# Designed miniproteins, single chains, continued (4), part 62

Each design is a single chain, and the fold is of that chain. pLDDT is the mean over its residues in the fold that is shown.

## One batch from the design tools (miniprotein)

Design m14128
Fold by ESMFold2-Fast:
Structure m14128 (fold): chain A 88 residues (1-88)
Amino acid sequence: SMELMRRLEEAGRRLVEAAKKGDVEEARKYLVEMMRLFEELSKDPESEERAARLLIRTTEEAAKNSKDDIFEGLLLIVAGVARVILKN
């Protein structure tokens, strides 16, 4: 839905902001929220592609700004999973 997409976009903005500030705990909170919203959006094929592209863009941007190597790796794994979903 449009409402879930707006929530996903907001969670993504918060994730990137937290990553830039070095607040790994806050960033993890928003990553978890994005994953929950993506799971719900993925039930609708029309929303899945748009949500996957947003998830890839946002997690890769957050990874570039992350000061925690393990969290950076986790963000890139999430981006990789979304890319596989987008191909199929």
Scores: mean pLDDT 88

Design m14129
Fold by ESMFold2-Fast:
Structure m14129 (fold): chain A 104 residues (1-104)
Amino acid sequence: MEGEQEAADTYVFALLAETEERVRSGDPKEEALRGSLEVLSAMVENGENLSKEALQEAAERLARLLEEAGVDAEEVIRLLREAAKGDKESIVEKVKEALELLRS
């Protein structure tokens, strides 16, 4: 439903904005890791309701956030950048893989 997609997109972007704020005010690496785990989990849980545009933007913003914060997560950053180029189904699959790698 249109309203469900808007709510899901808004929720994920709110988590991203909060994570970006915490990275600017706190320990960049710790906050980037913690927030990225939360955002990736939200993207997986709400993947069916999220717009393709929101998934692409969220993946790109997370990749940039992790890289700029200096998190040693090269494979995760690569997956997120590749996800941003794909179709919706491919993005969700790559986000799931990125989440699993970031947890390890």
Scores: mean pLDDT 83

Design m14130
Fold by ESMFold2-Fast:
Structure m14130 (fold): chain A 61 residues (1-61)
Amino acid sequence: MPSDEEFLAFASEVGKEMRALNASEEQEREALRILADYFAGRLSAEEAIRRLKELLEKVRE
């Protein structure tokens, strides 16, 4: 299971890639919601990573 530090490192890389791809405000809010749900304990690290990967893939087409 990823640690909080490993999750934050991954989320940082996803954020950089999304900015490089000019992600929409809706896509940026979706990423922030995933992070908020993770830190609130509503989402596991593995599920949050999975959702961030799916979001990034959608931004990439």
Scores: mean pLDDT 79

Design m14131
Fold by ESMFold2-Fast:
Structure m14131 (fold): chain A 63 residues (1-63)
Amino acid sequence: GASDEEASNAGTAAYLAAQGSIPVDRAAELGVRSSGATPEQVRRAIEHIRRGDGRAAYEAVKA
Protein backbone atom coordinates (compact mmCIF):
# COMPACT_ATOMS: atom_id res chain seq x y z
CA GLY A 1 0.00 0.00 0.00
CA ALA A 2 0.92 3.67 -0.19
CA SER A 3 2.89 5.34 2.61
CA ASP A 4 1.06 7.67 5.02
CA GLU A 5 2.55 10.69 3.20
CA GLU A 6 1.55 9.32 -0.24
CA ALA A 7 -1.96 8.50 1.02
CA SER A 8 -2.25 12.01 2.53
CA ASN A 9 -1.15 13.58 -0.78
CA ALA A 10 -3.69 11.45 -2.68
CA GLY A 11 -6.43 12.39 -0.21
CA THR A 12 -5.59 16.10 -0.51
CA ALA A 13 -5.65 15.87 -4.33
CA ALA A 14 -9.02 14.05 -4.14
CA TYR A 15 -10.39 16.72 -1.78
CA LEU A 16 -9.27 19.56 -4.09
CA ALA A 17 -10.83 17.82 -7.12
CA ALA A 18 -14.10 17.28 -5.19
CA GLN A 19 -14.12 21.00 -4.27
CA GLY A 20 -13.61 21.89 -7.97
CA SER A 21 -10.18 23.46 -7.38
CA ILE A 22 -8.42 21.13 -9.84
CA PRO A 23 -9.71 18.82 -12.59
CA VAL A 24 -10.18 15.13 -11.68
CA ASP A 25 -7.59 14.04 -14.28
CA ARG A 26 -5.00 16.44 -12.78
CA ALA A 27 -5.74 15.15 -9.25
CA ALA A 28 -5.28 11.56 -10.46
CA GLU A 29 -1.91 12.39 -12.06
CA LEU A 30 -0.47 14.48 -9.20
CA GLY A 31 -1.85 12.70 -6.14
CA VAL A 32 -3.27 9.27 -6.81
CA ARG A 33 -1.19 7.82 -9.67
CA SER A 34 2.09 9.28 -8.32
CA SER A 35 1.43 8.00 -4.77
CA GLY A 36 2.98 4.52 -5.24
CA ALA A 37 -0.43 2.91 -4.70
CA THR A 38 -1.29 -0.35 -6.49
CA PRO A 39 -3.27 -0.15 -9.78
CA GLU A 40 -6.39 -1.47 -7.98
CA GLN A 41 -6.10 1.17 -5.22
CA VAL A 42 -5.61 3.88 -7.88
CA ARG A 43 -8.75 2.78 -9.77
CA ARG A 44 -10.82 2.74 -6.54
CA ALA A 45 -9.50 6.14 -5.43
CA ILE A 46 -10.28 7.73 -8.83
CA GLU A 47 -13.84 6.32 -8.66
CA HIS A 48 -14.30 7.94 -5.22
CA ILE A 49 -12.84 11.26 -6.51
CA ARG A 50 -15.39 11.22 -9.37
CA ARG A 51 -18.12 10.75 -6.74
CA GLY A 52 -16.78 13.72 -4.69
CA ASP A 53 -15.69 11.57 -1.72
CA GLY A 54 -12.16 12.64 -0.78
CA ARG A 55 -12.11 10.63 2.47
CA ALA A 56 -13.03 7.38 0.68
CA ALA A 57 -10.32 8.14 -1.92
CA TYR A 58 -7.74 8.59 0.90
CA GLU A 59 -8.76 5.28 2.53
CA ALA A 60 -8.66 3.42 -0.82
CA VAL A 61 -5.04 4.52 -1.43
CA LYS A 62 -3.95 3.85 2.19
CA ALA A 63 -5.41 0.31 2.21
Scores: mean pLDDT 67

Design m14132
Fold by ESMFold2-Fast:
Structure m14132 (fold): chain A 60 residues (1-60)
Amino acid sequence: MAAAEQAEAQGEKLAQAGDYAGAAQHYYLAYQGYRAAGDEEKAKASRKKLFESGDKIGDL
């Protein structure tokens, strides 16, 4: 996988395990990678998942 795709997959795996802090870190890496690649749609999706993971940490 490209680094951004790998980071997104790892973030999803961590979120499913309930590790929202780890998920947020990996979604942030995916966001950076997709922005660098010019993939605005995937960058936007990764940013949304990053904030959703942050909200889950705050609710815990």
Scores: mean pLDDT 79

Design m14133
Fold by ESMFold2-Fast:
Structure m14133 (fold): chain A 64 residues (1-64)
Amino acid sequence: MPVEYVGYTEDRTTRVYAKVYPDGSAEVTYADGSRGTGKVVELTEEEAVIEDDDGTRNLLKRAK
């Protein structure tokens, strides 16, 4: 039921995979294997901006 998004950290150094839940919560997995939780700051059909719990912004596009 979560929608999947992929992209990069705001500084473009790390690829990110995210799952966005209907309540606006998100789970993020970074290419280095680290994972975190966060929330949706912006959400469209094609794009998501997710801020993790430490304040890192991730710029993502819907997977596929």
Scores: mean pLDDT 79

Design m14134
Fold by ESMFold2-Fast:
Structure m14134 (fold): chain A 90 residues (1-90)
Amino acid sequence: VSPAELEAAVDAVADTAVAAALALEAAGELTIDLSEAELRARVRAHLRGLAAQLAAQSPEQQQAAIEQARANIPDPAVRAALVRLLELVA
């Protein structure tokens, strides 16, 4: 995986997650104490850490993480983007 492909996958997850959070805020279901830029930066930093941690794991642990994401992420767009990122790193 190239650094550019990894950053593109991280950006895709961050973009979908931020969009979902902002939609919940607009609906009055969530209060966001961070600016959109701050929220995006924190999500991207978290995802980079997650990708690095996953890359250090065994293939069995990598597959378990991917299946956990498929089972437990409620938003379909966020789930698809995150699964793609995890599969790219595995």
Scores: mean pLDDT 81

Design m14135
Fold by ESMFold2-Fast:
Structure m14135 (fold): chain A 87 residues (1-87)
Amino acid sequence: MKVYSEEEAEKLSPFEQVKLYAELLLEQLKDHPLAEEYKKKLEEAKTIEEVLDIIVELLAEVYNMSEEQVERLREIMKEDVKKLLEE
């Protein structure tokens, strides 16, 4: 994991900002068996939508989220990304 400064993070594209968030999340979950698999998926992700799907799938697996919880998380993350893209 590279530590990005706050100034460096502000200069990133929306895609790079979402990917950085996913990388930070994976670092917090590094002790989980699935962390390395999802890290590889994140490296292959080319769109914001692909990064969001990876984050949702990772959290669903790590926390044994119900289908209802997964759908709520997807809705929240899509709304957050929509706000990021509209600014």
Scores: mean pLDDT 73

Design m14136
Fold by ESMFold2-Fast:
Structure m14136 (fold): chain A 101 residues (1-101)
Amino acid sequence: IEEKIKEAIEKLKSDDPNVQLEAARELSEIVKKYGDEPLKPYLDEVIKALDSQKNKIIQFDGYILILKNVKDEEIRKKLINHVEEKFGLTGRLLAESAIAK
């Protein structure tokens, strides 16, 4: 699991927007299948990798893809607050909508 998360983080740093989105989907699927615990040690690295992306639309989509399968309240809060800081109130509302059901 740790190796798959590390591989996805490296893919998030790719210059190809399609590879960046694929990596975000892979992290989202890892969270869906194995829960939030394996992601917790890597959360800051994931945020840093996403923040390094030049295409801000792809970066935002990556945050939403990962966030939608997160169940842990502290991880949700950290990611939603970071999305608001980078993308404003509209970004926060969309992020909160992604986890609503």
Scores: mean pLDDT 81

Design m14137
Fold by ESMFold2-Fast:
Structure m14137 (fold): chain A 88 residues (1-88)
Amino acid sequence: SMEELQKRIDVLEKEIDELQNTLDELEAKGAPKEDVERARKAIDEARQYLNEAKQSPPEKQKELYDKAVAALMEASGLIERARKKLLE
């Protein structure tokens, strides 16, 4: 439903913000610049797809939402790799 999709969009926006905060903390702690930049790019892609989903007709909204989710999952993986390097 449209109501369920809107709730998912709101949740995803919060998750993107939380990952951005985590990335900023890792950068402040000295995580490698190249890993930080790759993760930031993936976060930016997630935000872009999510913003496009908000502005799109229903037939494209889910596709763009799914792309935003995929980009956020990529960002999460990159952040976990950066965190592991920082602990070594």
Scores: mean pLDDT 86

Design m14138
Fold by ESMFold2-Fast:
Structure m14138 (fold): chain A 72 residues (1-72)
Amino acid sequence: LEALARAAVRSAEAHPERAAEYLQLAGASYFLAGRLDEALALYERAIALAPPDSPVHAAATRNRARVEAAKA
């Protein structure tokens, strides 16, 4: 999962037009690996880069809330 997350971050850097999607995928991979702080940071980056009305923005926002709940 961590290797997949690192690959997704590299893909975001190589493909800026899809950066939000790859960062959301990286966040999901870290979340599944129990790396909650890394997952939260990546979801926040995905939200910042995604258009507000996009599916990736909605997915990253929901998943950020799940990480916050898991940390509480």
Scores: mean pLDDT 79

Design m14139
Fold by ESMFold2-Fast:
Structure m14139 (fold): chain A 70 residues (1-70)
Amino acid sequence: TDAEELAADEIERLKALSKTSSEKIQKVLEETIKELEELVAENTPDMLLRMQEVFDKAVEEINKLILEER
């Protein structure tokens, strides 16, 4: 498994989640997906590490929204 495939899989999961999420969560996921797609397009050796930072930031916000809506 290479880094590009792992990143693409994660982006695909976020896209699926956004389609079934509330409008607030969907908006956050859409912004995160765009940032992740840009990182995948750059395809740098440290791509996954950079994606971890973007994902971690977004996950904190999304997790709070999901917890509150549940």
Scores: mean pLDDT 70

Design m14140
Fold by ESMFold2-Fast:
Structure m14140 (fold): chain A 100 residues (1-100)
Amino acid sequence: SMKEKFLELVKEAYKLIDEAEKALPKDHPNYEKFKKELNKAKGALTQAVLLVEQDAPRERIERALEQALKHLEKAKELAPESVHPLIDKAIEIVEELLKL
């Protein structure tokens, strides 16, 4: 179903976000801000899942996904280039979710 595909893509995005968090050393100057932005992205994705399960209007689901993108972009700005590929893959998955 479309809901099952949505959930699988969200799970993939979560894994990439967790890998991005682990890729940044805890002593990095931006670590705390980076982790907060990643957690906000996860929160927005969780909200999108709940909205999909509730058969909420598409516009509400899209707003939640757009919030996830904003927080992933902020996390990318805080991270060194070595971490960017993981965040970029998560962004690509959220963009795929917006096309469902």
Scores: mean pLDDT 91

Design m14141
Fold by ESMFold2-Fast:
Structure m14141 (fold): chain A 71 residues (1-71)
Amino acid sequence: MEAVEHVKKAIENKEDAEAAEEHLSEATTVLYEEGKEELAREIYELFKKMLEADAEEQKKLEKKMIELAEE
């Protein structure tokens, strides 16, 4: 599974902290294995910010995470 698929699953499960963290960890692991450590860090930070965001900012952050993971 590509990193973007794991990111999408983390977003889909954002209200289930354990499931979301598992999918996010899988996404970051894939990116680390591809040598994209900086991108993995950025996606993790965006996910944390998304959990604290309002509805409008949350949609924006979700889209940004997906776009970054598709690189």
Scores: mean pLDDT 79

Design m14142
Fold by ESMFold2-Fast:
Structure m14142 (fold): chain A 91 residues (1-91)
Amino acid sequence: SSLEEGLKKGSEEFEKKLAELEKQGKGAEAKKAYETGNADDFSGLLGEYLQQSEEAEKGDPETAKKEQAKLAEAAQFYANAMNAKLLEERE
């Protein structure tokens, strides 16, 4: 399904970003949010990701914006899909 395809793509791109954050010493918080599916923890991770993407704008603003939007969309899609699944299980 499109949801499964989106989750797979989002997960792959998100895992790449997670590895980058881990190298910067923020991996523990990122992994916790990713594993627990906690919306609050994941919100913090998304904020860190967006902040780092803004730093990339110093090199090439157009490319940085495109990459930022793509990865942010993938991360948001993943978070929304996990939250929807949790809500469905509670019904």
Scores: mean pLDDT 59

Design m14143
Fold by ESMFold2-Fast:
Structure m14143 (fold): chain A 112 residues (1-112)
Amino acid sequence: SENLKKFIEKLKEAILNDPRFTEENKEVLLKSIDETEEIIEKNKGNEEALEKKLKEYAAELYKLEEENGDSVEIAGLKIKIFLLNKYLEKKKLTDKDVEDIINLASQLIEKK
């Protein structure tokens, strides 16, 4: 999707330019975004495969939170779930969504 690709580019730029993230944190978050974009493009038109992937990400998030896993990895999984949910709901991704994602990730990483 042209809209998804443009949104992903804007989200990546926002992460790269945000001084609240370390270079290592940026790498993890950008990888999570790239992996989600790849999964969406690869499974375009297959909602069942994307819904299955969403359930897999949700299960991984639950386990990671229960095990007190790394906050950056938790932020990455939440971004994956957010992007996939918005795509499956056929909701338009907006500038507010970029801000909401960045603030969520920042809060999770800074609250140690």
Scores: mean pLDDT 84

Design m14144
Fold by ESMFold2-Fast:
Structure m14144 (fold): chain A 80 residues (1-80)
Amino acid sequence: SASDRMIAILREMLAGERDPAVRERLEELIKRMEGKSPREMLRLFSEFLEELVRERAPGESITRVSQALADIQRVVQESE
């Protein structure tokens, strides 16, 4: 399903994340996203990226999340 593909993308991103604070927040985000619609998951993920940028998270973390967002947007488009 689209939701399963999105969760897989997020888990792969988590495996590559080195910042402990970003990893913890990403784990919480994944738990919050489970059981949600693909559109709601996309909204939560977009808000997460905006939060990381606002808080000036590490550039590599922001880049990784931005790349994952593009993949997630494609999954949502394919499911609609």
Scores: mean pLDDT 84

Design m14145
Fold by ESMFold2-Fast:
Structure m14145 (fold): chain A 75 residues (1-75)
Amino acid sequence: SLEEEKKRAIAEIERLTALVVERARKVNPDLAAQVEAETQAFIERIEKSTSVKEVLDIMDEYSLWAGRQLLLIDA
């Protein structure tokens, strides 16, 4: 169902963001706060989505964003 897809997506976002935030804090504590704020915006978009397709599209966007954050942290 749409609600189960949203729950799964939010759980994945929370798990991955925890990793990004942990790594960000080790190199730039201010970046950790920005990552948390951006993550909250992604969660709000998931909660407001009206189809499974929208949830999956937002998850693809989140994955690309999170990957970019990790590359910047590891640079």
Scores: mean pLDDT 86

Design m14146
Fold by ESMFold2-Fast:
Parts: C-alpha cells; sequence; structure tokens
Structure m14146 (fold): chain A 74 residues (1-74)
C-alpha cells in the first residue's frame, strides 16, 4: 500500500541520517556525504513502484538532510 511504501521510505531516510551522523563523527569529507545522499535520491527516482508524490517528499527530505550535514562537515 501507499502507507507501507511511505513507512519504508521514512525508515530508509532514518537509516541515511544515522549513516550521515556516523560519517561526520568519523571525519568523512563533505563530498562523501553528498555521494551517499545522491545515491539514495537515485535509488528512489529509479524505483518504479513508488508513487511520484512519495518520491518528491522523500527526495526533499534527503535534500534537507544533505544541507544539514554538509554544513556540519564543512
Amino acid sequence: SEEEKRKKLEEGIEKLRELMEEMVAQGAPASSIRGVADMAIREIEEDEEVPEELKKEAIEEIRRLLQEFMERAA
């Protein structure tokens, strides 16, 4: 269902946040953080089973995470 797909996207974004937190804690460069965000966005864009509105919401949230962590990794 759409609700199940939304929940899985939210869980994926939470895991991405945890990964970015760990990367910043380990001193990863901003380019690496951008790279994992770009890969996550690509995977969502390429998933033909996810409704376009859910893709848009998930991608916007990932872009917000990217901005937050890019500032912290500077």
Scores: mean pLDDT 83

Design m14147
Fold by ESMFold2-Fast:
Structure m14147 (fold): chain A 106 residues (1-106)
Amino acid sequence: MSSELKKKKEELEKEITDGVAEIVRGVALTIFRKALETSDPEAVRAKARELLRFVARQLGKIYGVDEADVEAILAEGEAILDRDGVSADALARALDAMYKRAKEIA
């Protein structure tokens, strides 16, 4: 007897994994938009970096990647913020790049 249940679990696990990663991305963007209500550019930049670290760690756990790969995912997001500056659009691009990298590594 083939394990039909194991094949279905693998497909479902991929859908759940991708869905949880999208939720983490959405939560980070929501928190950042609230941080933009401050008039302090330093506080906004600090929050963006905090959210990139948070997302990288969550993607590492969700996709089961090594700590070195988590650092590579974080570096992708930081490079975009360093290039484009800190804004909601730049953070969205950074998170999209981090998400894509995590899926590529996994």
Scores: mean pLDDT 78

Design m14148
Fold by ESMFold2-Fast:
Structure m14148 (fold): chain A 67 residues (1-67)
Amino acid sequence: MKEEYEREAKRALDEARRLASPETYEQIVKAIKTENAVDELAKIASQVSPEAARAIGRMALALEKIK
């Protein structure tokens, strides 16, 4: 079960890495490590393409399930 959400998070992170600049990717990685990961990811999603925003949203959902 944890493995499924971990895989989902990794897939979403890989998609975001391909769609976003290296600078934006670093912001996403930092956001994931914060206590307010979901809120920080939502802020980044508002600044990127719809495709990258969707990937970030899936990542946030997976992180909620891991907790």
Scores: mean pLDDT 76

Design m14149
Fold by ESMFold2-Fast:
Structure m14149 (fold): chain A 59 residues (1-59)
Amino acid sequence: SHAAEDARRAAEAARRHADDPAASGTAMWQAKLAYEREPSEESREGAEEAERYARDAGA
């Protein structure tokens, strides 16, 4: 689904911005919004990955 792809893309963005808490946090928020729009195991995993990367970045 588009939401699963959006969440995965946002998780990659959160990882890419590991040195930028604000950018990584924004990407995490986008991944969570994708999961909320269309809940699935795939979009949930993307949101969880984005959250871990944002937390590691200090967001």
Scores: mean pLDDT 84

Design m14150
Fold by ESMFold2-Fast:
Structure m14150 (fold): chain A 70 residues (1-70)
Amino acid sequence: SREEEIELAKKVVRYVGEQLGLPEERIEELAEKTEELEGSALERAKVILTEEMHLDIDDETLKKILEEVS
């Protein structure tokens, strides 16, 4: 469902933000932005990670993270 895709995208964003040592408040702001996007958890997370966090992460790496947090 849309809600499940959003929750998975939030988990990916939180995982990456924690790995980068970002403050919890910043991580939650970034995670919340996934709610305004469309598509799968991977598509939502990719937009936040590339456009908001300025990361160069490929789809294979994102899929591995999604599997880890699922």
Scores: mean pLDDT 84

Design m14151
Fold by ESMFold2-Fast:
Structure m14151 (fold): chain A 65 residues (1-65)
Amino acid sequence: SEEHLLAGLEALGAGDLEAAYRHFLEAYRADPEFTERLLEGLAAHDPAVSEAARELLERVREEAE
């Protein structure tokens, strides 16, 4: 869901990792490939959120299995 992706990005930018996780988990349930690629891109290319994006990607993958 675009709504959950946007809310997750806003929460991530604010440093609210639990809110970011909840929104990205819902986004992942709706479109796992797109959400995974987005978080991979943030982890690889955005130094401000790289560590948080890696942690969130790992958490959503584990929860969705």
Scores: mean pLDDT 82

Design m14152
Fold by ESMFold2-Fast:
Structure m14152 (fold): chain A 87 residues (1-87)
Amino acid sequence: LKEIGEKLVEILSIPESEAHKRVVALAEKYAEALKNGDLEAAVQQLLEFADLVREVTGNEDLAEALKLLAQGKYEEARKLYEEAKKK
């Protein structure tokens, strides 16, 4: 979670792009879902974020890691994220 948050901060450092605006909107919805204890909504926001990452950055490994995280497969998500980070 912390490592994914660090990557989100990197994306948020690119101002005035439609991708940046969409990432901010999804992050806000995710935070709201977590605050309300709505895990199903939080999972859906992570899946939308994964699709956005793939669409905008072309980083399929990072997108897949986010989908695995949404499914609760934390170990698999971490492994794939570390591999994506090395490239």
Scores: mean pLDDT 67

Design m14153
Fold by ESMFold2-Fast:
Structure m14153 (fold): chain A 87 residues (1-87)
Amino acid sequence: AVPKVVTASGLIAPGETLTVTVTVSGSGGPATVTVTVTYEDGSSETSSATVAPGSTLTIEVKNTSDVKALVKVVATAAPGTTVTITI
């Protein structure tokens, strides 16, 4: 069985906040969620978390820089796990 990969992305202007919600369900075990913020100057920040089935993870990303930022969310899970990303 092939692991599931779910991705979502959003662009945030200076001073804006983006809310990322990840919902995990099913019987295949936990999902690994990676959030990468890439700034127009080429700098990036990455954070990761594990989310158990039946749980929801909410992350707020605020752009405190003076340039635009791209937020990319990648969730990976074993077969039998369902992941929904809202951004």
Scores: mean pLDDT 82

Design m14154
Fold by ESMFold2-Fast:
Structure m14154 (fold): chain A 85 residues (1-85)
Amino acid sequence: MDKIIEEAIKELEKFFNVKLNDEQKRQISFLIKSGNGFGITLEIDGKRYVLVTELDEKAKILTLSVYEVLENGQIKEVYKFEFKL
Protein backbone atom coordinates (compact mmCIF):
# COMPACT_ATOMS: atom_id res chain seq x y z
CA MET A 1 0.00 0.00 0.00
CA ASP A 2 2.65 2.62 1.00
CA LYS A 3 4.52 2.11 -2.32
CA ILE A 4 1.29 2.55 -4.34
CA ILE A 5 0.45 5.73 -2.36
CA GLU A 6 3.95 7.13 -3.01
CA GLU A 7 3.68 6.35 -6.75
CA ALA A 8 0.17 7.91 -6.92
CA ILE A 9 1.45 11.13 -5.29
CA LYS A 10 4.45 11.31 -7.68
CA GLU A 11 2.21 10.67 -10.71
CA LEU A 12 -0.27 13.38 -9.65
CA GLU A 13 2.57 15.88 -8.93
CA LYS A 14 3.92 15.19 -12.44
CA PHE A 15 0.47 15.50 -14.08
CA PHE A 16 -0.45 18.77 -12.26
CA ASN A 17 3.16 20.09 -12.43
CA VAL A 18 2.98 21.05 -8.72
CA LYS A 19 4.24 19.90 -5.33
CA LEU A 20 1.31 18.62 -3.28
CA ASN A 21 1.04 19.84 0.33
CA ASP A 22 0.79 17.51 3.36
CA GLU A 23 -3.03 17.86 3.52
CA GLN A 24 -3.45 16.91 -0.17
CA LYS A 25 -1.05 13.95 0.28
CA ARG A 26 -3.11 12.78 3.30
CA GLN A 27 -6.35 12.99 1.27
CA ILE A 28 -4.75 10.99 -1.58
CA SER A 29 -3.48 8.39 0.93
CA PHE A 30 -7.03 7.93 2.29
CA LEU A 31 -8.41 7.68 -1.28
CA ILE A 32 -5.93 4.91 -2.24
CA LYS A 33 -6.46 3.01 1.06
CA SER A 34 -10.26 3.15 0.58
CA GLY A 35 -9.91 1.29 -2.74
CA ASN A 36 -13.28 1.33 -4.52
CA GLY A 37 -16.13 3.86 -4.88
CA PHE A 38 -14.34 6.69 -3.03
CA GLY A 39 -13.78 10.23 -4.32
CA ILE A 40 -12.00 13.39 -3.15
CA THR A 41 -11.99 16.97 -4.44
CA LEU A 42 -8.74 18.91 -4.91
CA GLU A 43 -8.26 22.55 -5.96
CA ILE A 44 -5.05 23.22 -7.91
CA ASP A 45 -4.19 26.59 -9.51
CA GLY A 46 -7.83 27.77 -9.28
CA LYS A 47 -9.21 24.62 -10.98
CA ARG A 48 -11.35 22.02 -9.19
CA TYR A 49 -10.64 18.31 -9.73
CA VAL A 50 -12.44 15.17 -8.61
CA LEU A 51 -10.22 12.12 -8.02
CA VAL A 52 -11.86 8.68 -7.84
CA THR A 53 -10.60 5.13 -7.39
CA GLU A 54 -11.94 1.93 -8.94
CA LEU A 55 -10.78 -1.52 -7.82
CA ASP A 56 -10.91 -4.45 -10.25
CA GLU A 57 -10.59 -7.29 -7.72
CA LYS A 58 -10.42 -9.97 -10.46
CA ALA A 59 -7.59 -8.26 -12.38
CA LYS A 60 -6.00 -6.89 -9.13
CA ILE A 61 -5.79 -3.40 -10.62
CA LEU A 62 -6.52 -0.15 -8.79
CA THR A 63 -7.41 2.70 -11.20
CA LEU A 64 -7.04 6.37 -10.21
CA SER A 65 -9.08 8.70 -12.45
CA VAL A 66 -8.80 12.51 -12.45
CA TYR A 67 -11.74 14.63 -13.59
CA GLU A 68 -11.69 18.40 -14.13
CA VAL A 69 -14.81 20.29 -13.02
CA LEU A 70 -15.64 22.64 -15.90
CA GLU A 71 -17.22 26.13 -15.57
CA ASN A 72 -20.64 24.67 -16.53
CA GLY A 73 -20.43 22.08 -13.67
CA GLN A 74 -19.75 19.14 -16.01
CA ILE A 75 -16.83 16.81 -15.33
CA LYS A 76 -14.21 15.81 -17.91
CA GLU A 77 -11.73 12.93 -17.48
CA VAL A 78 -8.25 14.45 -17.90
CA TYR A 79 -6.05 11.62 -16.56
CA LYS A 80 -6.15 7.93 -15.62
CA PHE A 81 -3.48 5.79 -13.94
CA GLU A 82 -3.49 2.05 -13.14
CA PHE A 83 -1.67 0.38 -10.22
CA LYS A 84 -1.06 -3.37 -10.16
CA LEU A 85 -1.78 -4.83 -6.71
Scores: mean pLDDT 80

Design m14155
Fold by ESMFold2-Fast:
Structure m14155 (fold): chain A 107 residues (1-107)
Amino acid sequence: SEVRKVLDRFYEEAREAIEKAKPGEELYFELDVPDLTMSEEDLAYASRRIWELLQLAVKKGLKRLYLRITDGDGNSVSGEVENGKVKMYTDGTPLGLPPQYGEWDTS
């Protein structure tokens, strides 16, 4: 899938940057795929990958991480870490009933 190739590349670039980051750093990553539509399965996959990156950022001691993926139909998945607190959002309505993501205590 072209969507999966783009998502995997985004994940690996963000992962490598987070792994190389020093504690206390702030990082921002955004991916726009305006000519593509993420399926329900692609949105679930992107959500899992964002969650993995947020957890890695907490483990590495990042002060802040922001991640956002947006498609051409206005579907989006975003995640944020701030001082060990994790939040995830779905700004678009995914097709079907994807899991709802909210705020977590990562203490």
Scores: mean pLDDT 76

Design m14156
Fold by ESMFold2-Fast:
Structure m14156 (fold): chain A 56 residues (1-56)
Amino acid sequence: SDADALRAQLDAVQAQIDTLRTQLSTSTGDRKTSLQDQIDDLTTRMDDLGDRYAAT
């Protein structure tokens, strides 16, 4: 179902965010900024996917 597909995408994005947060905890300088930007982008994607999931 569309709901199952969206849930799988939400879980995948959450796993990516968790991995990046682990990397962020040991990062400094430009790498830290880049990782924060990537987390922000994935958080926006997660919000969009969550809205779509709520609509199913």
Scores: mean pLDDT 87

Design m14157
Fold by ESMFold2-Fast:
Structure m14157 (fold): chain A 67 residues (1-67)
Amino acid sequence: DEEVRRTVEEVAAEIEPLATPEAVRIGMEAARKTKGSDLEKMAALVIAVAEALGRHDLAARIREAVA
């Protein structure tokens, strides 16, 4: 939904300058393992990147929006 999409985009913008190639690879793998819509895959990607970077607060923000 729109709120989930906006939250994912906001978190993605926050982590983009911190993203390493390794974190992006982890995120891409999480997205590939996720079944569902493009939005669900993007949420999984951004959550995995945030977790890999130690930004558990940002990952939690997306999880709350999805719940």
Scores: mean pLDDT 82

Design m14158
Fold by ESMFold2-Fast:
Structure m14158 (fold): chain A 90 residues (1-90)
Amino acid sequence: SAADQVRAQYRSLMTQIGRIIQAIDDNIANQGPVATIQAQIAQLQSRLQQIQALRARTTDPTIRARLDRVIQQVQTTIRHYQQQIQQQQA
């Protein structure tokens, strides 16, 4: 079903997001290059756009509500990382 395809794409995107978050956390902990961390944040923004596109094609209100919550969580995470980098560049 369309709902099953949305769920499968969602699961794939969440796995990718988790990997990127782990990579950012590792690079921050190891004082990795700011340029690398910025590139990884851009990858998170790209995955966020893909979740937003998935939400736009979804008509099921329950799935839509779940995607809206995830979008908010990922947006908050991106803002947190951007603030951390800005503070470290001072």
Scores: mean pLDDT 86

Design m14159
Fold by ESMFold2-Fast:
Structure m14159 (fold): chain A 81 residues (1-81)
Amino acid sequence: ETDMALRVLDLTAELLKERLPPDVAERVEAQLQKIKDAVRAGDWDKAGQLEQDLADSLSDEEQKIFTEAVAEAGARVAAEA
């Protein structure tokens, strides 16, 4: 549901602040905010497209860190649900 998706995005942003260089983390956080806005609006198609655009904007190493952070955030939120 929307609340769970927003928690995953918030936790992903926090994990990425610790794992990415500050300039990259700031860019990713701004894009995650746009994804959160789309999720709050119920526009899941736009949220998915913005996630793909974000992933495509990252280097291979940054994309791996991002993917691992999303998976970890999702697992933590699911365990709390």
Scores: mean pLDDT 79

Design m14160
Fold by ESMFold2-Fast:
Structure m14160 (fold): chain A 85 residues (1-85)
Amino acid sequence: GAEREKLINKFYNLAKKLKEEAKKRKKLGDDKTADLLFKLAKKVEDFAKKVENDPSMSNAEIELELGIFEGLFGILEGVSKLLLK
């Protein structure tokens, strides 16, 4: 119970971070990275909602998907840093 709720909260926190980073990139004129970050945030929120409604999904599957989304965020941040230098 509690571990699953912590994982779901990590997804919502990740989505929040993605949206805040997207807003910062938009202000810097990096519209492409901002759009990708907003799209990723939506996918993260949609997955969190799916997890809340699907009790059959294991904690290991949820953790794997969290790692994938965190990895994608890292790639987008890396690409954005190359474009803003």
Scores: mean pLDDT 83

Design m14161
Fold by ESMFold2-Fast:
Structure m14161 (fold): chain A 78 residues (1-78)
Amino acid sequence: SAALDAFLADPANLGRLLATLSELGRASPNGVISRGALVRALSRRLGLSPATASELVDLLVRHGLLRESADGRSYALR
């Protein structure tokens, strides 16, 4: 989406994203987080709509920054 593309075009936002993923990995039991909790955390911490945060999760899986469970309901933070 245009909103996701604009967010990722700013190197400062990329730094904030990586820091947020690192914090969530440390805070999450066994480094695993549900999709709903991850989308809410990214939306709140990065100032994204839930729809844009959901698109961001799918992008992070494609780029190997998140390992998605077989059912697509939870993620291991890498």
Scores: mean pLDDT 84

Design m14162
Fold by ESMFold2-Fast:
Structure m14162 (fold): chain A 119 residues (1-119)
Amino acid sequence: MSEIEKLEEIRKNVDKAVEYLAEAYRLFKDPNASKEEIIKKLNEALDYLKKVQEIADELGLTRISKLAQEAIDLVEEMIKLVKEGKLTPEKADELYRKLSDVLAKLDIQIRIELNILKS
């Protein structure tokens, strides 16, 4: 796989993580959703973020790896709080805001790295 193909794979894994995080957030707002359903979606997002970090580490993309780790830490905190029954709506909104900021920085950094390789 070329370095460009690996960066496009990072981008696809980020997009999948964002989809699962959005689903987890919708389930959290649904009073009929189980903790198990929310945790399942968060773990699916976590798996994609870990793939982003693995590929970034293989390519020596330190900033992408660091941003992926920040996103992983936030998702792991969410999973812990859901399991403990401590994820309040206010805390969820705080963590999803921080996560959105990290994911936006991650998307920007991936675009920068792709532009460097295509130049």
Scores: mean pLDDT 88

